# Designs tried in a protein design run: designed miniproteins, single chains, continued (3). Part 105

Each design is a single chain, and the fold is of that chain. pLDDT is the mean over its residues in the fold that is shown.

## One batch from the design tools (miniprotein)

Design m11489
Fold by ESMFold2-Fast:
Parts: structure tokens; sequence; C-alpha cells
Structure m11489 (fold): chain A 60 residues (1-60)
């Protein structure tokens, strides 16, 4: 099944490629884009973008 990650804190996007989110929001992990970012799909909005790895925890 899909890999699901949960935001551990609020985050404001630093670049147009990043997503902004609130603590507790859920994402489907698509792939690791680089050393510091996952490419994810928001389960709240359906938007795809980059999230810093240190802002998420894997829950499934």
Amino acid sequence: GPIIAKAIEDYTAKTPEELSFKKGELFEVIEQADEEHWLVKSLETGETGLVPIDKLEIIS
C-alpha cells in the first residue's frame, strides 16, 4: 500500500516547489527527491510538492 507520512510541526514553504502545511497533516510519500526532501502528495488538498524530510514521520 501507499507510504503515509504525518507532519510533526507546522511549515511554511521556502520555495515554489515546497508545500506549506500544519502539524498533523497527512501525505503520501512518492519518492525521496534529494538528501533533504521527499516528494509527496497532500491527502488534504491533493497537491504534489516537496517537503523537508525532518518535518515528517512515517506512520504506515
Scores: mean pLDDT 85

Design m11490
Fold by ESMFold2-Fast:
Structure m11490 (fold): chain A 58 residues (1-58)
Amino acid sequence: MLARAVKDVDHDAPSILSFKKGELLEILKEYPDGDVVAKSLATGKTGLVGSNAIELLN
């Protein structure tokens, strides 16, 4: 499942995914609290993403 970033996220923590607004992400896992593990299609990195930072796509 694809998602689009709705805001910039810049974190130094290796468990948190950093990305720019408009970046495409692949959702790998969804947690019950709404947070996800995603992969950046631009960088290939994976990490945690807050539900408030993304918009789910078809």
Scores: mean pLDDT 80

Design m11491
Fold by ESMFold2-Fast:
Structure m11491 (fold): chain A 68 residues (1-68)
Amino acid sequence: LDVAAAEAEIERLGREAGLSPEQIEAIKAAVRAAADAAEGVARLRAAALAAGLSPAQIERIIGALLGV
């Protein structure tokens, strides 16, 4: 897992989407709390969708997290 790459994409796309610093940090925290890749993807989807990121933006962050 590339948590640092995922956090960088979360910050970039979150700022472009107009998310608050608190929303961006909540999504980053969800990824950091994950024990494995499957949990990381599930937590990321839930947090990012709740914050209002598009499916395309979420898939870019998942790609960064998985290193693809």
Scores: mean pLDDT 81

Design m11492
Fold by ESMFold2-Fast:
Structure m11492 (fold): chain A 76 residues (1-76)
Amino acid sequence: STAEENVKIYERNLEKYPLYAPAWYLLGKALFELKKYEEALEAYRKALDIAKQIGDETLIAEVEKGIEEVKKAMGE
């Protein structure tokens, strides 16, 4: 599957299950591969907020690394 196909799959899944943090994280990764940096940060923020609410420390760490990578790509 291409990154474009993955975005559509994750967006469709999140329409039904908007609180599924791993899907927000994977959406953020796919958007980053497409160089859609602002959209990737938005998806990562949603994943981070949910992961913090459920106490998923592993996912929090992974999402925070993803956010840092996007910011570096944006020149921050």
Scores: mean pLDDT 89

Design m11493
Fold by ESMFold2-Fast:
Structure m11493 (fold): chain A 157 residues (1-157)
Amino acid sequence: SDLERLRQQREEHRARAEEALRRGLELARRGAEDPEELRRKIEEMVRKGEEALRKVKEWYEKNKDSKKAGEAYASAVMIYDIGLEAARRALELLEAGADVEVIGAWVGVLLMATDGLLRIAEASEGTPEELAQVAGEELHTVQIARELAERRIEEVR
C-alpha cells in the first residue's frame, strides 16, 4: 500500500541518518587519538561537497528554464550549507577538546551532507524531475541527521 511504502521510505531515511551519526562518532573517537587525521578528513569531506555542488550548479545552468532544476539546485545548496555549518562546529569543538559524542554528532551530519551532494551530482545525467526527487530525498535525510545530532548533544550536556 502507499502508506506502507511511505513508512518504509521514512524508516530508510532515518536508518541512513543514524548510520551517518554512528560513523561520525567512530571518526570522533579515532580523532581523540589523532586530531590532525580527523581535521584532514573533515576538510576532505567539505572539498568533495564543494566539487559535487559545482557539478550540480553546471547541470542547473544547462537546465535553468526548468522549475524542477531550480528545486534540485536549491536543495543541493541547502545540503551544502548544513554540511558547512556541521564542519565548522566539528572543527571548533575538536580544537576545544570537547566531548567525542558532540564532535561525532556534527561529523555525522557532515558525512550525511557530503554523501547527499555526491548522490545528487551522480544523478546529474538524468532529467530535472529525477534530480529534484533525488535532491529532495537527500535534503530530508540530512535534516533528519541534524535533528538526531541536536538531540544527542542535548543528552550529553
Scores: mean pLDDT 90

Design m11494
Fold by ESMFold2-Fast:
Structure m11494 (fold): chain A 72 residues (1-72)
Amino acid sequence: EEIREAAKKAAEELGISEDTVLTALRLHGLGYTDEEIAKALGISPETVRKALELVAKYLGISPEEAARRAAA
């Protein structure tokens, strides 16, 4: 629930969907690169990076930990 709320805030700030942010987190947690995730989701690699950073900021954890939680 908390990760979903953080993803919603990041999505609003970046102008993308909550599901796009959650999918980016999961793919990053599975070891995909920002470029591969961007290509799969139709967004820029910079937007992928910002989404990961914003979710981590809202949860008070690292981007790597946020991605691991989403991939579990």
Scores: mean pLDDT 81

Design m11495
Fold by ESMFold2-Fast:
Structure m11495 (fold): chain A 109 residues (1-109)
Amino acid sequence: SPLLERAGELLTQGKHEEAKRLLEEALAAGADVNEPDSRPSFAGLTLLHYAALGVDTEETVEVIELLIRHGADVNAKGLAGLTPLDYARLFGRKKIEELLLKHGADPNA
């Protein structure tokens, strides 16, 4: 979905309110929350990967919780076989890391 792709981009830019609005619109329209990005530079990344790449704020927590409520796979593997938890750890996103672990992320995935 073009809306999900744009929402992912907005999440990486820290534009959480805009991203959340597009996410709610796309998900209400029946978009797949686990749809992998098909663009060459982002192939296999899901919205949850993009959220985990975002800034470590309460707004990012709200987006991640929204995605999980809609059935996001916390253990989804992107292009490099990396999970959202791997990205949170790589970029030192402690709050996001703790949230993902609480929702069943595999620390050894």
Scores: mean pLDDT 79

Design m11496
Fold by ESMFold2-Fast:
Structure m11496 (fold): chain A 62 residues (1-62)
Amino acid sequence: GLTVARAVVPLPKLSPDDLEFREGDVLEVLEEVDETHVLARSLTTGETGLVPKSALEVIGEV
């Protein structure tokens, strides 16, 4: 299954590759990009983009 995480801080879209999210949004982790970032999909908006791992708390697997 996919790893599910919750955003612990809000993040604005700072670059075209970034995912914008609010604190408390639930995201599916699609791929680990590097040591600091993942590619994720917002379950709220359906958008995909780069997310810093420090902004996420893993809550389970689906």
Scores: mean pLDDT 81

Design m11497
Fold by ESMFold2-Fast:
Formats: C-alpha cells, sequence, structure tokens
Structure m11497 (fold): chain A 153 residues (1-153)
C-alpha cells in the first residue's frame, strides 16, 4: 500500500511535542510518511525528538520556498499558524487544489475559535479545525478520520 504523505506546516517545538504520541501511533498502525516544515532555529530540536521517539519516515524542511511543492505532493496537510500567516497558507492550499491536489486539510490553532477565521478556512476547503493546545486523542482521531476519507476518495 502506498504511504499516506502528511505535511505539518508551522511546526513549533511545543506543537511538535504535543503531536508526537499521535504521530508515533499513526506510524505504527498506518503506513504514513511525515514531512515537517519548521523554522531554521527549531530544526535541531525537532530532529532530536524524531530520533528519541523512533519516528522513521520523517523529512524535516526549513526552506519556505519548498512549501508549495510539499503541499502538492501531500495527501494530508496540517496547518499550524497564527492569524497573520493563516491567510497565506489558505491561499497556498487553494492554488495547489486549482492545480489538481486532493490534499485534505486540518487547521490547528487558537485562531480556529474565531468564527470569521473558521468560516474563511471552511470556504477554502479545510476539512477539520482543532484549537490549540491540541489533545492527543482529538488529534489522533482527526488524522485517522482524514486518512480514511483520503483512502475512500
Amino acid sequence: MKPIKILILGATPKLFEETIPSLKKLEEEENIELIIHTAPEYKEYIEKKIKENNLKNVTVETDIGKIMDYIRESDIVVISAGEAAIREYLELVREARAEGSKALVLLLGRVTLRPEVAAEARAAGVEELLPTPVSEEEFYETLLKLIKKYRES
């Protein structure tokens, strides 16, 4: 079976720590390939945590110029962004979909609690919204739901 490619955009150390248990469980139960896009200052920390948790099929990227290529090649896109960056990421998702991407999108952040942000995200075709801090159970169940939906499409 081809691995499901999951892109995490805007990974901070705190967000990555909160997602590790769910990502580890998904890697053990599902055939996944993980791409983590993060700021250059966080790269060493994220790579250390990948090794400590024995995550195997993981690429860490810091080049902002590669974000669109990773969105195009991903089956699921997890976006973690503050209000200032969310519109830019939603526009990248719209562009990738116009080019034929079928990527399912999960939006993470406290901004998802704002009705106007939630409405804009849904209009852009975001499938799921979760507030941060994210619960391990809710994050795992939401990704598993998106994996199933992607396999049925």
Scores: mean pLDDT 84

Design m11498
Fold by ESMFold2-Fast:
Structure m11498 (fold): chain A 155 residues (1-155)
Amino acid sequence: MKDSRKTAEELLKLIKEGKIKEQPELLEESVKFILSTRHPDGGFSNRPGLGPNATVTSLAYKFLLAASELTGKEVLPEEDARKAAQFLLSTQHEDGGFANRPGEEPDVRVTKLAVEALEAIEERFPGIFSEEERKKVERGREYVEKQRLPDGSLP
């Protein structure tokens, strides 16, 4: 059964390892599947019909951006990237931590993924964030660093 989180993680790994060029049909099918899980609020879900979450939204955006760069085809326009960023920022708590869903407790691994996705959005679309939104992304980075264990790992 196809899952957006697993698909995005597996495809991002294949892209990093240079193996995706040997499987153009897999890339195209995976882009189509992930886009089918997108919600009007900009969030992505594990499967079509499920509620959006920050983990899948972060991984989906990073994958769609990488796919766009590899194909020369814009698979996620600026307006949709902005909505994805707004969804992610809506899960952020006062301490800078991001929750997987609005109203849930912050999680350090979710926060790391959300910050990475927000940084990728700003790199692709320079100036898309306000000064206040940039400070929120920075607070997310600080949250991750404060949660590191003495050996440098995350809990």
Scores: mean pLDDT 84

Design m11499
Fold by ESMFold2-Fast:
Structure m11499 (fold): chain A 55 residues (1-55)
Amino acid sequence: SFGEKLRQARDARGLSQAAVARAVGVSRSTISRWERGEITPSKETLRRLLVALGL
């Protein structure tokens, strides 16, 4: 799932949920909810997420 891929990409880079949240401009709880599959990011936010993760 998207959440599993996000968690794997983050862990592979040694980044905390808080670090990714700061880089993307969202709350830590938003990152947690994305990783759990509760909500999905907008296309604009997804683009920032991919940049922050070097993808």
Scores: mean pLDDT 84

Design m11500
Fold by ESMFold2-Fast:
Structure m11500 (fold): chain A 58 residues (1-58)
Amino acid sequence: MLVRALHDVKKVNEKMLEFKKGDILEVLEESPEAYWLVKSLKTGKEGLVPRAAVEEIE
C-alpha cells in the first residue's frame, strides 16, 4: 500500500522516518497502535510514522 505525507515530519527519535509533505511512502507493516512502519520511495529509508500524518493513495 502506498501513502502520501500530509505535512513535513521531522524525526523525534532514531526509529521514526523524517519526510516532506507530498512524499510517497510504502507501508511495510500496519501496527495495531497509532504508528506504521513505512519505506520512503524517495530515499529508501525505513521508519515509523504516525498514521494521522499520511493518507492512502491507490
Scores: mean pLDDT 77

Design m11501
Fold by ESMFold2-Fast:
Formats: sequence, structure tokens, C-alpha cells
Structure m11501 (fold): chain A 91 residues (1-91)
Amino acid sequence: MADANGRTPLHLATLLKDPAEALSKVGELVLLGADVNAKDNNGRTPLHLAAAHPDPELSEKLTAFLLKNGADPTAKDNNGRTPADLRAATL
């Protein structure tokens, strides 16, 4: 299920402000078979959003969890940026 921006529930879970809620919901959705490589309308995967998260500790934990569960670190958004490119730009 995608919203008006093409974001799946997994995309939205990576945008949560509370670290415990974000990690819990991401973990639950992945366990339930969510597509970790789903792209939104900007070509961004959940890994792109996790890498760009404003909380650096939560960003690291979400990124590590998604990579462990098959997220593609080489996926490019509509601007040709990988999740690592977005993390570098945020730092």
C-alpha cells in the first residue's frame, strides 16, 4: 500500500521521530514481508530515507537493519543519488 507520494508503510516508518517507534515499526513491517527496495515517486527506497534521517544514531541503526534485510545500497533515486550519497550530504 502506497500513499499519494508513492511511499509504502516501510518508507513512512523510517520517517518517525521516536527511535523506539521507528525501529519497532520497521522491524515489524520487514518481518511481515514489506518490500525493503520499494521506490517512492522520487525513486527513493526506505534505505534512502533512513540514510537521510536527521537523527544520526537512528539513521545508523535503521540503515544497518535494512541492509541486513536485503536493502540495495546501490539503488539510485531520480537524481542519481544512492543512500550513501544522501547520508554524506546530510553530514
Scores: mean pLDDT 80

Design m11502
Fold by ESMFold2-Fast:
Structure m11502 (fold): chain A 66 residues (1-66)
Amino acid sequence: EFREAFRHFDKDGNGTISSKEFGTVMRSLGQNPSDEYVDHMIREADADGNGTIDFPEFVTLMRSKM
């Protein structure tokens, strides 16, 4: 299921999703995080500082929320 959600938001097929898309995933799952909280979670996962997360980071963040 996480892999299917990730593929849905990985529009360009490069193996990453943006912080905006991650926020949308959380909201679709019944979460209501603030933009500031989403940015915090992305910063925790995004060691490169480019505003995107890869699949392993995505799964880690989703597991911490589910």
Scores: mean pLDDT 68

Design m11503
Fold by ESMFold2-Fast:
Structure m11503 (fold): chain A 58 residues (1-58)
Amino acid sequence: GKLAKAVKDYEATTEDELSIKKGELVEILRYTDDDWVIAKSLETGEIGKIPKKYLEEV
């Protein structure tokens, strides 16, 4: 997948979402919706959905 960096903190509101802190690196595994991606945290190894607007591709 593509590498991306969190531009803002995001706190998961449901169990299928990914929580992330500003500056953390993720791997984008899949684009699912216009505004959402499935990503893997490189810090924790957790996988979940996160709004694309919280990520910047590296």
Scores: mean pLDDT 82

Design m11504
Fold by ESMFold2-Fast:
Parts: C-alpha cells; sequence; structure tokens
Structure m11504 (fold): chain A 156 residues (1-156)
C-alpha cells in the first residue's frame, strides 16, 4: 500500500524535524552570534513538521489524498527554506561543539534520505510535482550539511 508507505515515511520525517529543531535550539544557545539565524531555520522546520504531520494523518485515515499531497508539498517547501537558512548560518557562524555539529550533520543527512524515499513513493503514486519539491528539499538539506562540515574543517 503506497499510501501507508508514504504515511510511514512522513512519520520518520516528523521525528527527523523534531530532532533537528531540538539541535537548532541548542545551537542558538551555544552560538549567540548565530542565534537569530538558527531560530529562523528552526521556525521553518517546525512549520514543515506541522504540514508533514497533517499530511500523514490524512494518508493514515485514507481521506483526501489531494489535500495530503498539497500539505506534503508545503512541508517540502518549508524544509527547503529552513535548510537554506541553516546553510547561510553555517557560512556566517560556526562556533558549535563537535558533539552538536556531529548530531546536526547526522540529523540533516538522515532527514534528506527520508525525503528521497518520500519523493520516490509520491512519484510512484503519480505526484511528480510533489516528488520534485521533496527532492529539492533533500538537496538543500545536503547543502546545509556540507556547509556545516566545510566550516568545521576551516575551523581546525
Amino acid sequence: DLQQRLAGGLDNAVRGLDLASELLDQAAREDPAGRDQYQQAREKFDEARDYYKQARDLLSSGTDLEKAMELLSRGAEKTAEGAELLAEAARNNSSLSPELLRGLLDALSNLAGVLIGLARTAEEMGFRETAELLRRAAEKLVEAARALADRRLASL
């Protein structure tokens, strides 16, 4: 069942965004110079989480597939926006502990993988535009992870 597979993937995306939001809250406390940028990225990830949760609930109930896909697309757009803000924060501010940086890199990479899985399922269901938005969001998460990793190496 493709809808159940998509709902399961969304549950993973919600958990991934919850972890990323917790880590960004810690980053804002650890690096006061980057606080506003980490907070803005967190707000976008919180919006994305809420959209994914709503989409998951509709898919799990088997109701309003069209609305579920619209919500999933909005969640993908907010994920991409949050990732772009985080990549910018990483380029401008980088005074994070190695433990927090590793946790954030892992969270972003794992979330990107989840979104690629969601994109494949959405495409199999015929929602090509939603799949493209999810792939774009995954690409932006990978770019943010690379910006964090590159800044860590430059800080050695």
Scores: mean pLDDT 87

Design m11505
Fold by ESMFold2-Fast:
Structure m11505 (fold): chain A 117 residues (1-117)
Amino acid sequence: MEELNRELIEAAANGDVEKVRELIKKGADPNAPYPDNEDGLTALHIAAMNGNVEIVRLLLEAGADVNAKDKNGYTALHLAARSKTENRDEVIALLREAGADPNAKDKNGKTAEELRK
């Protein structure tokens, strides 16, 4: 179980769409934080930060919490906005359509829009 959850996050970090799909089907928890990561990042946080549209979609369909906060108060929307990926706007649109709160503030009181600059 913990091993599957770790593999899911690693697959998301590597951009491995097929491995993400396989691990979800095997019962990996899309909401489990990375066990070795002190920031408590989920697979959705990492996929959004990396601009991986397909993995973001798969995780949301599997029941990932679109508004989950890491230990710094970052949601997936914050990390997408902060990223410099070419797919940033498409990831932001998917997260917003899935119910991401655009007014959520990180620990420094900043919204995702303020990090988009």
Scores: mean pLDDT 83

Design m11506
Fold by ESMFold2-Fast:
Structure m11506 (fold): chain A 68 residues (1-68)
Amino acid sequence: MKLSEEELEREVLLSLAYAWMGIALSVEDEEVQEEAIEKAKELFRKAGLSEEEIEKRVEEVRREIEER
């Protein structure tokens, strides 16, 4: 079945947000990491995630970076 335009847009935004999180995890440059995290936050907000859900995902990524 065809997804609605809104459902497709949300799915694309989520995929892009996770791609930016993956970039943050793959680079060692702190400036690039923060830029990727900020881009992911913007995309998660556009996808309709709550600030609490966004904060949890960001903290998980930051924790993984620090544990390296």
Scores: mean pLDDT 79

Design m11507
Fold by ESMFold2-Fast:
Structure m11507 (fold): chain A 87 residues (1-87)
Amino acid sequence: SDALAAAPGFTELHRAAMEGDAERVRRLLAEGADVNAKLGGEFAGWTPLHLAAHFGRREVVAVLLEHGADENAKDKDGLTPLEVVGY
């Protein structure tokens, strides 16, 4: 969404995770992208894993977890990636 892409700290890894592009996620992580990069603003604390989980991107969720994504990372409302599924 336009609001997510305008959030402070939005990276190409956040976009790839949101879009479900697992190959792009793998490439960006290999290039040194921060697997736990956090958004600011209205989506403060959202990581690529939050976005993949929220949008139901199962393969990207698996790839991010394999690369050390923090499944217990909390957003500004105290929600983990699992808790934003279907939010």
Scores: mean pLDDT 85

Design m11508
Fold by ESMFold2-Fast:
Structure m11508 (fold): chain A 70 residues (1-70)
Amino acid sequence: AMSAEERDLGMHLMLAAYYGDLEAVERLLADPRVNVNYRDAGGRTALDLARAKGHEEIVELLLRAGADPE
């Protein structure tokens, strides 16, 4: 079971990664409560979404923050 905090922060990170919001990604990754490897109901991560949308700077930032490349 995950906390509501982990879910909300994880979903926010995924949205920021999907939309290419670099400032929001940096802010969220500074929060120690953020699970950079949070998976949604479809098993997707923020890294998956950033890669799918071609946001290369966000991909690099997520990998540097400890995102699992698989």
Scores: mean pLDDT 83

Design m11509
Fold by ESMFold2-Fast:
Structure m11509 (fold): chain A 108 residues (1-108)
Amino acid sequence: STGLTLLHLAALSGNLETVKWLLENGADINARNSDGLTPASLLRYNKNKELALPVLEYLLENGAKLVEPKNGEPSDEVLKIVEEINNSDPEEIAKKLKEEAENGAELN
């Protein structure tokens, strides 16, 4: 398991509305995945900087921490997910993440 939360995925998608919705519904802003990365830290690997920067600023203003991965880089499994999200439509990702949360997926 990658240990990625819905907030990690929402942050990577660059969808600020979904990030805000998840936080308002109890998502842990500093949840760590299996690499020890927070959602804000994972944004370093987002290739779409125009979408990533507003999300990063919002997270940092709301108490997000920046941390380094345990082995100096994310696992290959996490990097593959980052690439898949970076190549996906942010609105489609947002819809899927909200649907998963509403259907009982864990936020943290």
Scores: mean pLDDT 80

Design m11510
Fold by ESMFold2-Fast:
Parts: structure tokens; C-alpha cells; sequence
Structure m11510 (fold): chain A 68 residues (1-68)
């Protein structure tokens, strides 16, 4: 279902950001990679809207900013 797909994408994006932060990537690099990941996720999951992408991106990047 759409909700389950959003949940999985959010979890994957959060894990990606965390792994990059642990590997010593800059916040700008993390933001760029998360954006690319979400653009690819949107292409592969047409039930996901641009609004859903923006909400996930904001949540993940805000969490990463607070963690640095």
C-alpha cells in the first residue's frame, strides 16, 4: 500500500543519511545523495507524489542537521 511504501522509503533515506554521517561525509554531500535517492524512488514508485518526496527530504535532512 502507498503508506507502507512511504514508510520504507523514509526508513531507507534515514539509514542512508546515517551511514553517510558515520562515514564522515559533509552535510551538503548527505543532502545531495538523499535528494538523488528520493528522485530515483519517485521514478520507481509512481504512487509517491512530489509532496511526499519533499516531506521525506525535509524530515531526513533536518534530522541530519541536528545530528552534526
Amino acid sequence: MKEGTIELILEQAEELARAMLEAGFSLDQIKKRVKEFLENALKNNPVITEEDREKIYKRVTEAAEEAV
Scores: mean pLDDT 79

Design m11511
Fold by ESMFold2-Fast:
Structure m11511 (fold): chain A 64 residues (1-64)
Amino acid sequence: MEEVVEEVKKFYKETLDKLKQASPEERLKLIREASAKIYDALVEHPEVREVKLEFDKEMEKIAA
């Protein structure tokens, strides 16, 4: 349970770092891929919900 949350947090941080350096085209692709992966984790593990909400907020800031 906690291991999944930590893996999602690590993926989240790595994705944010990539997004900050990515081109607009790569950013859209990364957002789409990251959202799908986090959603899959949320379906299996509801405890990931807080991480997904934080990720969604940061993604909105970067996409703006």
Scores: mean pLDDT 74

Design m11512
Fold by ESMFold2-Fast:
Structure m11512 (fold): chain A 122 residues (1-122)
Amino acid sequence: SELHEAAYRGDLERVRELIAQGADVNAADALGFTPLHLAVRSGHLEIVELLLSVPGVDVNAADIDGYTALHLAARGGHLRIVELLLSVPGVDVNAKDDNGLTALDLARIVGNEELVALLSAA
């Protein structure tokens, strides 16, 4: 969708316009990616903040491989996005992907000691 493309591209103003027009922020594409997944994967912090501010956003939505936004942020080394996601009420810190791995497990695999410390404290 246009919202998926804008979130992936980092087009903050277009994301804002589409949300104002009633775009479904929880819409999943053929791979199970929501706009939140794409913004997180691309490291677009301000778009992640905007999407998380929308009432009814599913912070725990999983793609076809079981990856949540938190998994993708940890895998990508996006420290500030991980901090932001951990601040969201109802975030599932212990969500497992299809291989049984949590965001903490992915941070350990990548070797990001700062993310390991942050996720271990959550």
Scores: mean pLDDT 90

Design m11513
Fold by ESMFold2-Fast:
Structure m11513 (fold): chain A 86 residues (1-86)
Amino acid sequence: SMDVNAQDSLGFTRLFLLVGRGDVEGVEALLNDPNFDLDLKDVNGNKVLDFKDGAGRTLMDLALRLPDPETRERIVALLLKHGAKS
């Protein structure tokens, strides 16, 4: 059975907060953490980076709305490097 926390994991919640803050270093550190399972999939084959929040937004949707262009580009690049869908 899937742990309920596997889809709304502490790691996903933390990553969502870091992306929302524009914390490039925090995003990079968490995405490279070997304890953060980025390969976890839902029943439709969506990986953790493609999970939707309660408003139907992905991490990529959040990153694309960041006000600083340089921070936005860096976080988008990190998400894409780790397999997030555009």
Scores: mean pLDDT 73

Design m11514
Fold by ESMFold2-Fast:
Structure m11514 (fold): chain A 62 residues (1-62)
Amino acid sequence: VKVIVKAVKDYTATKPDELSVKKGDVLEVLEIVDGEWVKVQSLSTGETGLVPSKYLEVLKVE
């Protein structure tokens, strides 16, 4: 199952394993690490990293 999410606000990475996102970015969920963090891949850049779940909204599940 493929889960696609959208960034609802800008997030700036503060640690090396995190990903910076801009509001409106579309990403694929790779892993749910814990209740607060999700490992995602940007569909525009192909970059991967951790983003806080509160910055993401589910667009679709395939």
Scores: mean pLDDT 83

Design m11515
Fold by ESMFold2-Fast:
Structure m11515 (fold): chain A 95 residues (1-95)
Amino acid sequence: DIFKRAFRIFDKDGNGEISEAELQFVISLFDKDGNGYISAAELQTVMTSREINKGPPFTDEEVDEMIREADIDGDGQISNEEFGTMMRSLGFKVV
């Protein structure tokens, strides 16, 4: 399951919880421009990065699927708020 693999990347403690500070840190890894939006290219780069993803690498098709699920407004960019919504939809509890 692609979402379970994504969950494991972000859930460092394995407890299904992410602190607000950890969520903001993860957002900062994707939002390199600091403009409040995460581009599809930035998300793809982080998800396919061997430094971030210590498990099996995500394929381009798997990343495209995640982008489609997260890109609620279809503009090819994910806002920081939409990213938070995606994390919650993956079963994360922000604490």
Scores: mean pLDDT 63

Design m11516
Fold by ESMFold2-Fast:
Structure m11516 (fold): chain A 75 residues (1-75)
Amino acid sequence: MSEEELALAKERFARFDTDGDGTISREELKAYLEKAGMADRYDEWFERADTDGDGTIDFEEFLAWLKEVTAPFRA
């Protein structure tokens, strides 16, 4: 992941983390995916990103998920 991609991921994460606890809730991710036209993939992708099963996505899980779903190797 390039520095530009990482910076964009950090900015996006901060926008989703509206309560400032350092995690993204299910509702926040679902709203984003609905706007992107991908709400039908929400449950699958959230479950995969939420590897510890606590119902939230931290920044590292968000980066791993984002890399897999938006950035299959493109270079």
Scores: mean pLDDT 66

Design m11517
Fold by ESMFold2-Fast:
Structure m11517 (fold): chain A 80 residues (1-80)
Amino acid sequence: TEDQLAELGEKVKELFGFDLEEIFKEFDKDGNGYISAKELQEVMRSMGEGSNVGFIAILKEFDKDGDGQINFEEFVEMMT
């Protein structure tokens, strides 16, 4: 539920010192509630990951629908 996501967001903010909802909104440029695989690739590259194999493996694990888009729940799971 929305309440459970809010509680998870608060716990992550307390533990890691950043707001995942705010970060998600920054990457959700279309405002549709999803982050595209292209946007995730740019984030991973900027963080120094640079490994296409590792990124593809992570994307496949969290992209439950196989559509190349990540919702907020999947994004939080990737970052925690």
Scores: mean pLDDT 62

Design m11518
Fold by ESMFold2-Fast:
Structure m11518 (fold): chain A 109 residues (1-109)
Amino acid sequence: SSGEDVNAKETEPGGLGETPLHRAARAGDLAEVERLLAAGADVNAKDKLGATPLHYAAAMGHLEVVRLLLAAGADVNAKDITGLTPLDYARMSGHEEVVELLLAAGAEE
């Protein structure tokens, strides 16, 4: 029952400009990801690094969150400001099951 803006970006000096969905995806909080998406969260929101929630779910190896974000229309080939994709984040972090899921969803190398 909080009147939160589900698409509000972090505004603190030195913060990444993350939305609640970025934070829930990084945390692997599947229930919060579902709640935020149902409340109209932008699945493809970009932070100050150009990273989407899918980048962070992939980096952390949160397989079920990755699956939910893809089902909600997350861009599997979204690039951050350095040109890195969610697939790159999963590979750098050694999350092989997430790599396989992203490739099955159409991720390019």
Scores: mean pLDDT 84

Design m11519
Fold by ESMFold2-Fast:
Structure m11519 (fold): chain A 83 residues (1-83)
Amino acid sequence: GAQEEGVAPKDENGRTELHVAAEEGDPVLVRVILEKLKKEGVLNIDAQDNNGNTPLHLAKKAGHEETVKVLLEEGANENAQPK
């Protein structure tokens, strides 16, 4: 893959659109965001926020089992650990 700063836009907490959708537990929105990011070539499914949390971690914390499954199916790394 390309070595560059091309990442999804982040908010003040370092969260991407994918982080927000995962925390809200909308698996349909998560899929839409993943497809958009893949098309743009900036998919970073294991992106960390300012606390080191990935979208997968936020979905697990919120108890959104369907969203967790979508992220894992799309290649999210379950071994990614927050600091």
Scores: mean pLDDT 73

Design m11520
Fold by ESMFold2-Fast:
Structure m11520 (fold): chain A 66 residues (1-66)
Amino acid sequence: SEEKAIALNNLGAVYFSMGKYDEAVNAYQQALEIRRKALGDNHPDTIATEEKLGLVLIKQAVSKLP
């Protein structure tokens, strides 16, 4: 449900603020899957979730660099 996607998106934001990037990625990926199925790929809320996931993935990748 979209309510679950909102909750997962908020959880992702909390994990991201804590520097828990792996957990943030997981939460945003789940929110994105729900939103793509419920709203479609081109919906503003789906795109916003994709952008947030992208930022977390960049942070996760950078955190693994020497």
Scores: mean pLDDT 84

Design m11521
Fold by ESMFold2-Fast:
Structure m11521 (fold): chain A 120 residues (1-120)
Amino acid sequence: ALAEGADVNAQDAEGRTPLHKAAEEDDYKKVKELLENGADLLAQDKEGRTPLHLAAEKGQIGSFNVIIEEAEKRGILKELLSAKDKEGKTPLHLAEENGNESIAGALKLLAKKNGVKLEP
């Protein structure tokens, strides 16, 4: 559970929310808790990265799966898959650059099913 009075979308010095940190660390239980408490899946850090960018960059399969399921439930999966960081990179680009083949394959399949054209 979140601490009483905690802002679920509070940003640190790097612009990271609690959801960014949980996604990067593969704390999928904390990811789920934060999303149940209204965490913003489209929040961007100072580099323009969403929590999905960080999960894809680090190869965090557990956090990735929870984020995708919640994005589908919220009807924002297309927006999340298409989100670009300050270098113009999507989560797919970061997964491929870091050799995270399972996440990259899943992102390509999701993009194809949802009519999203992802450029590298």
Scores: mean pLDDT 84

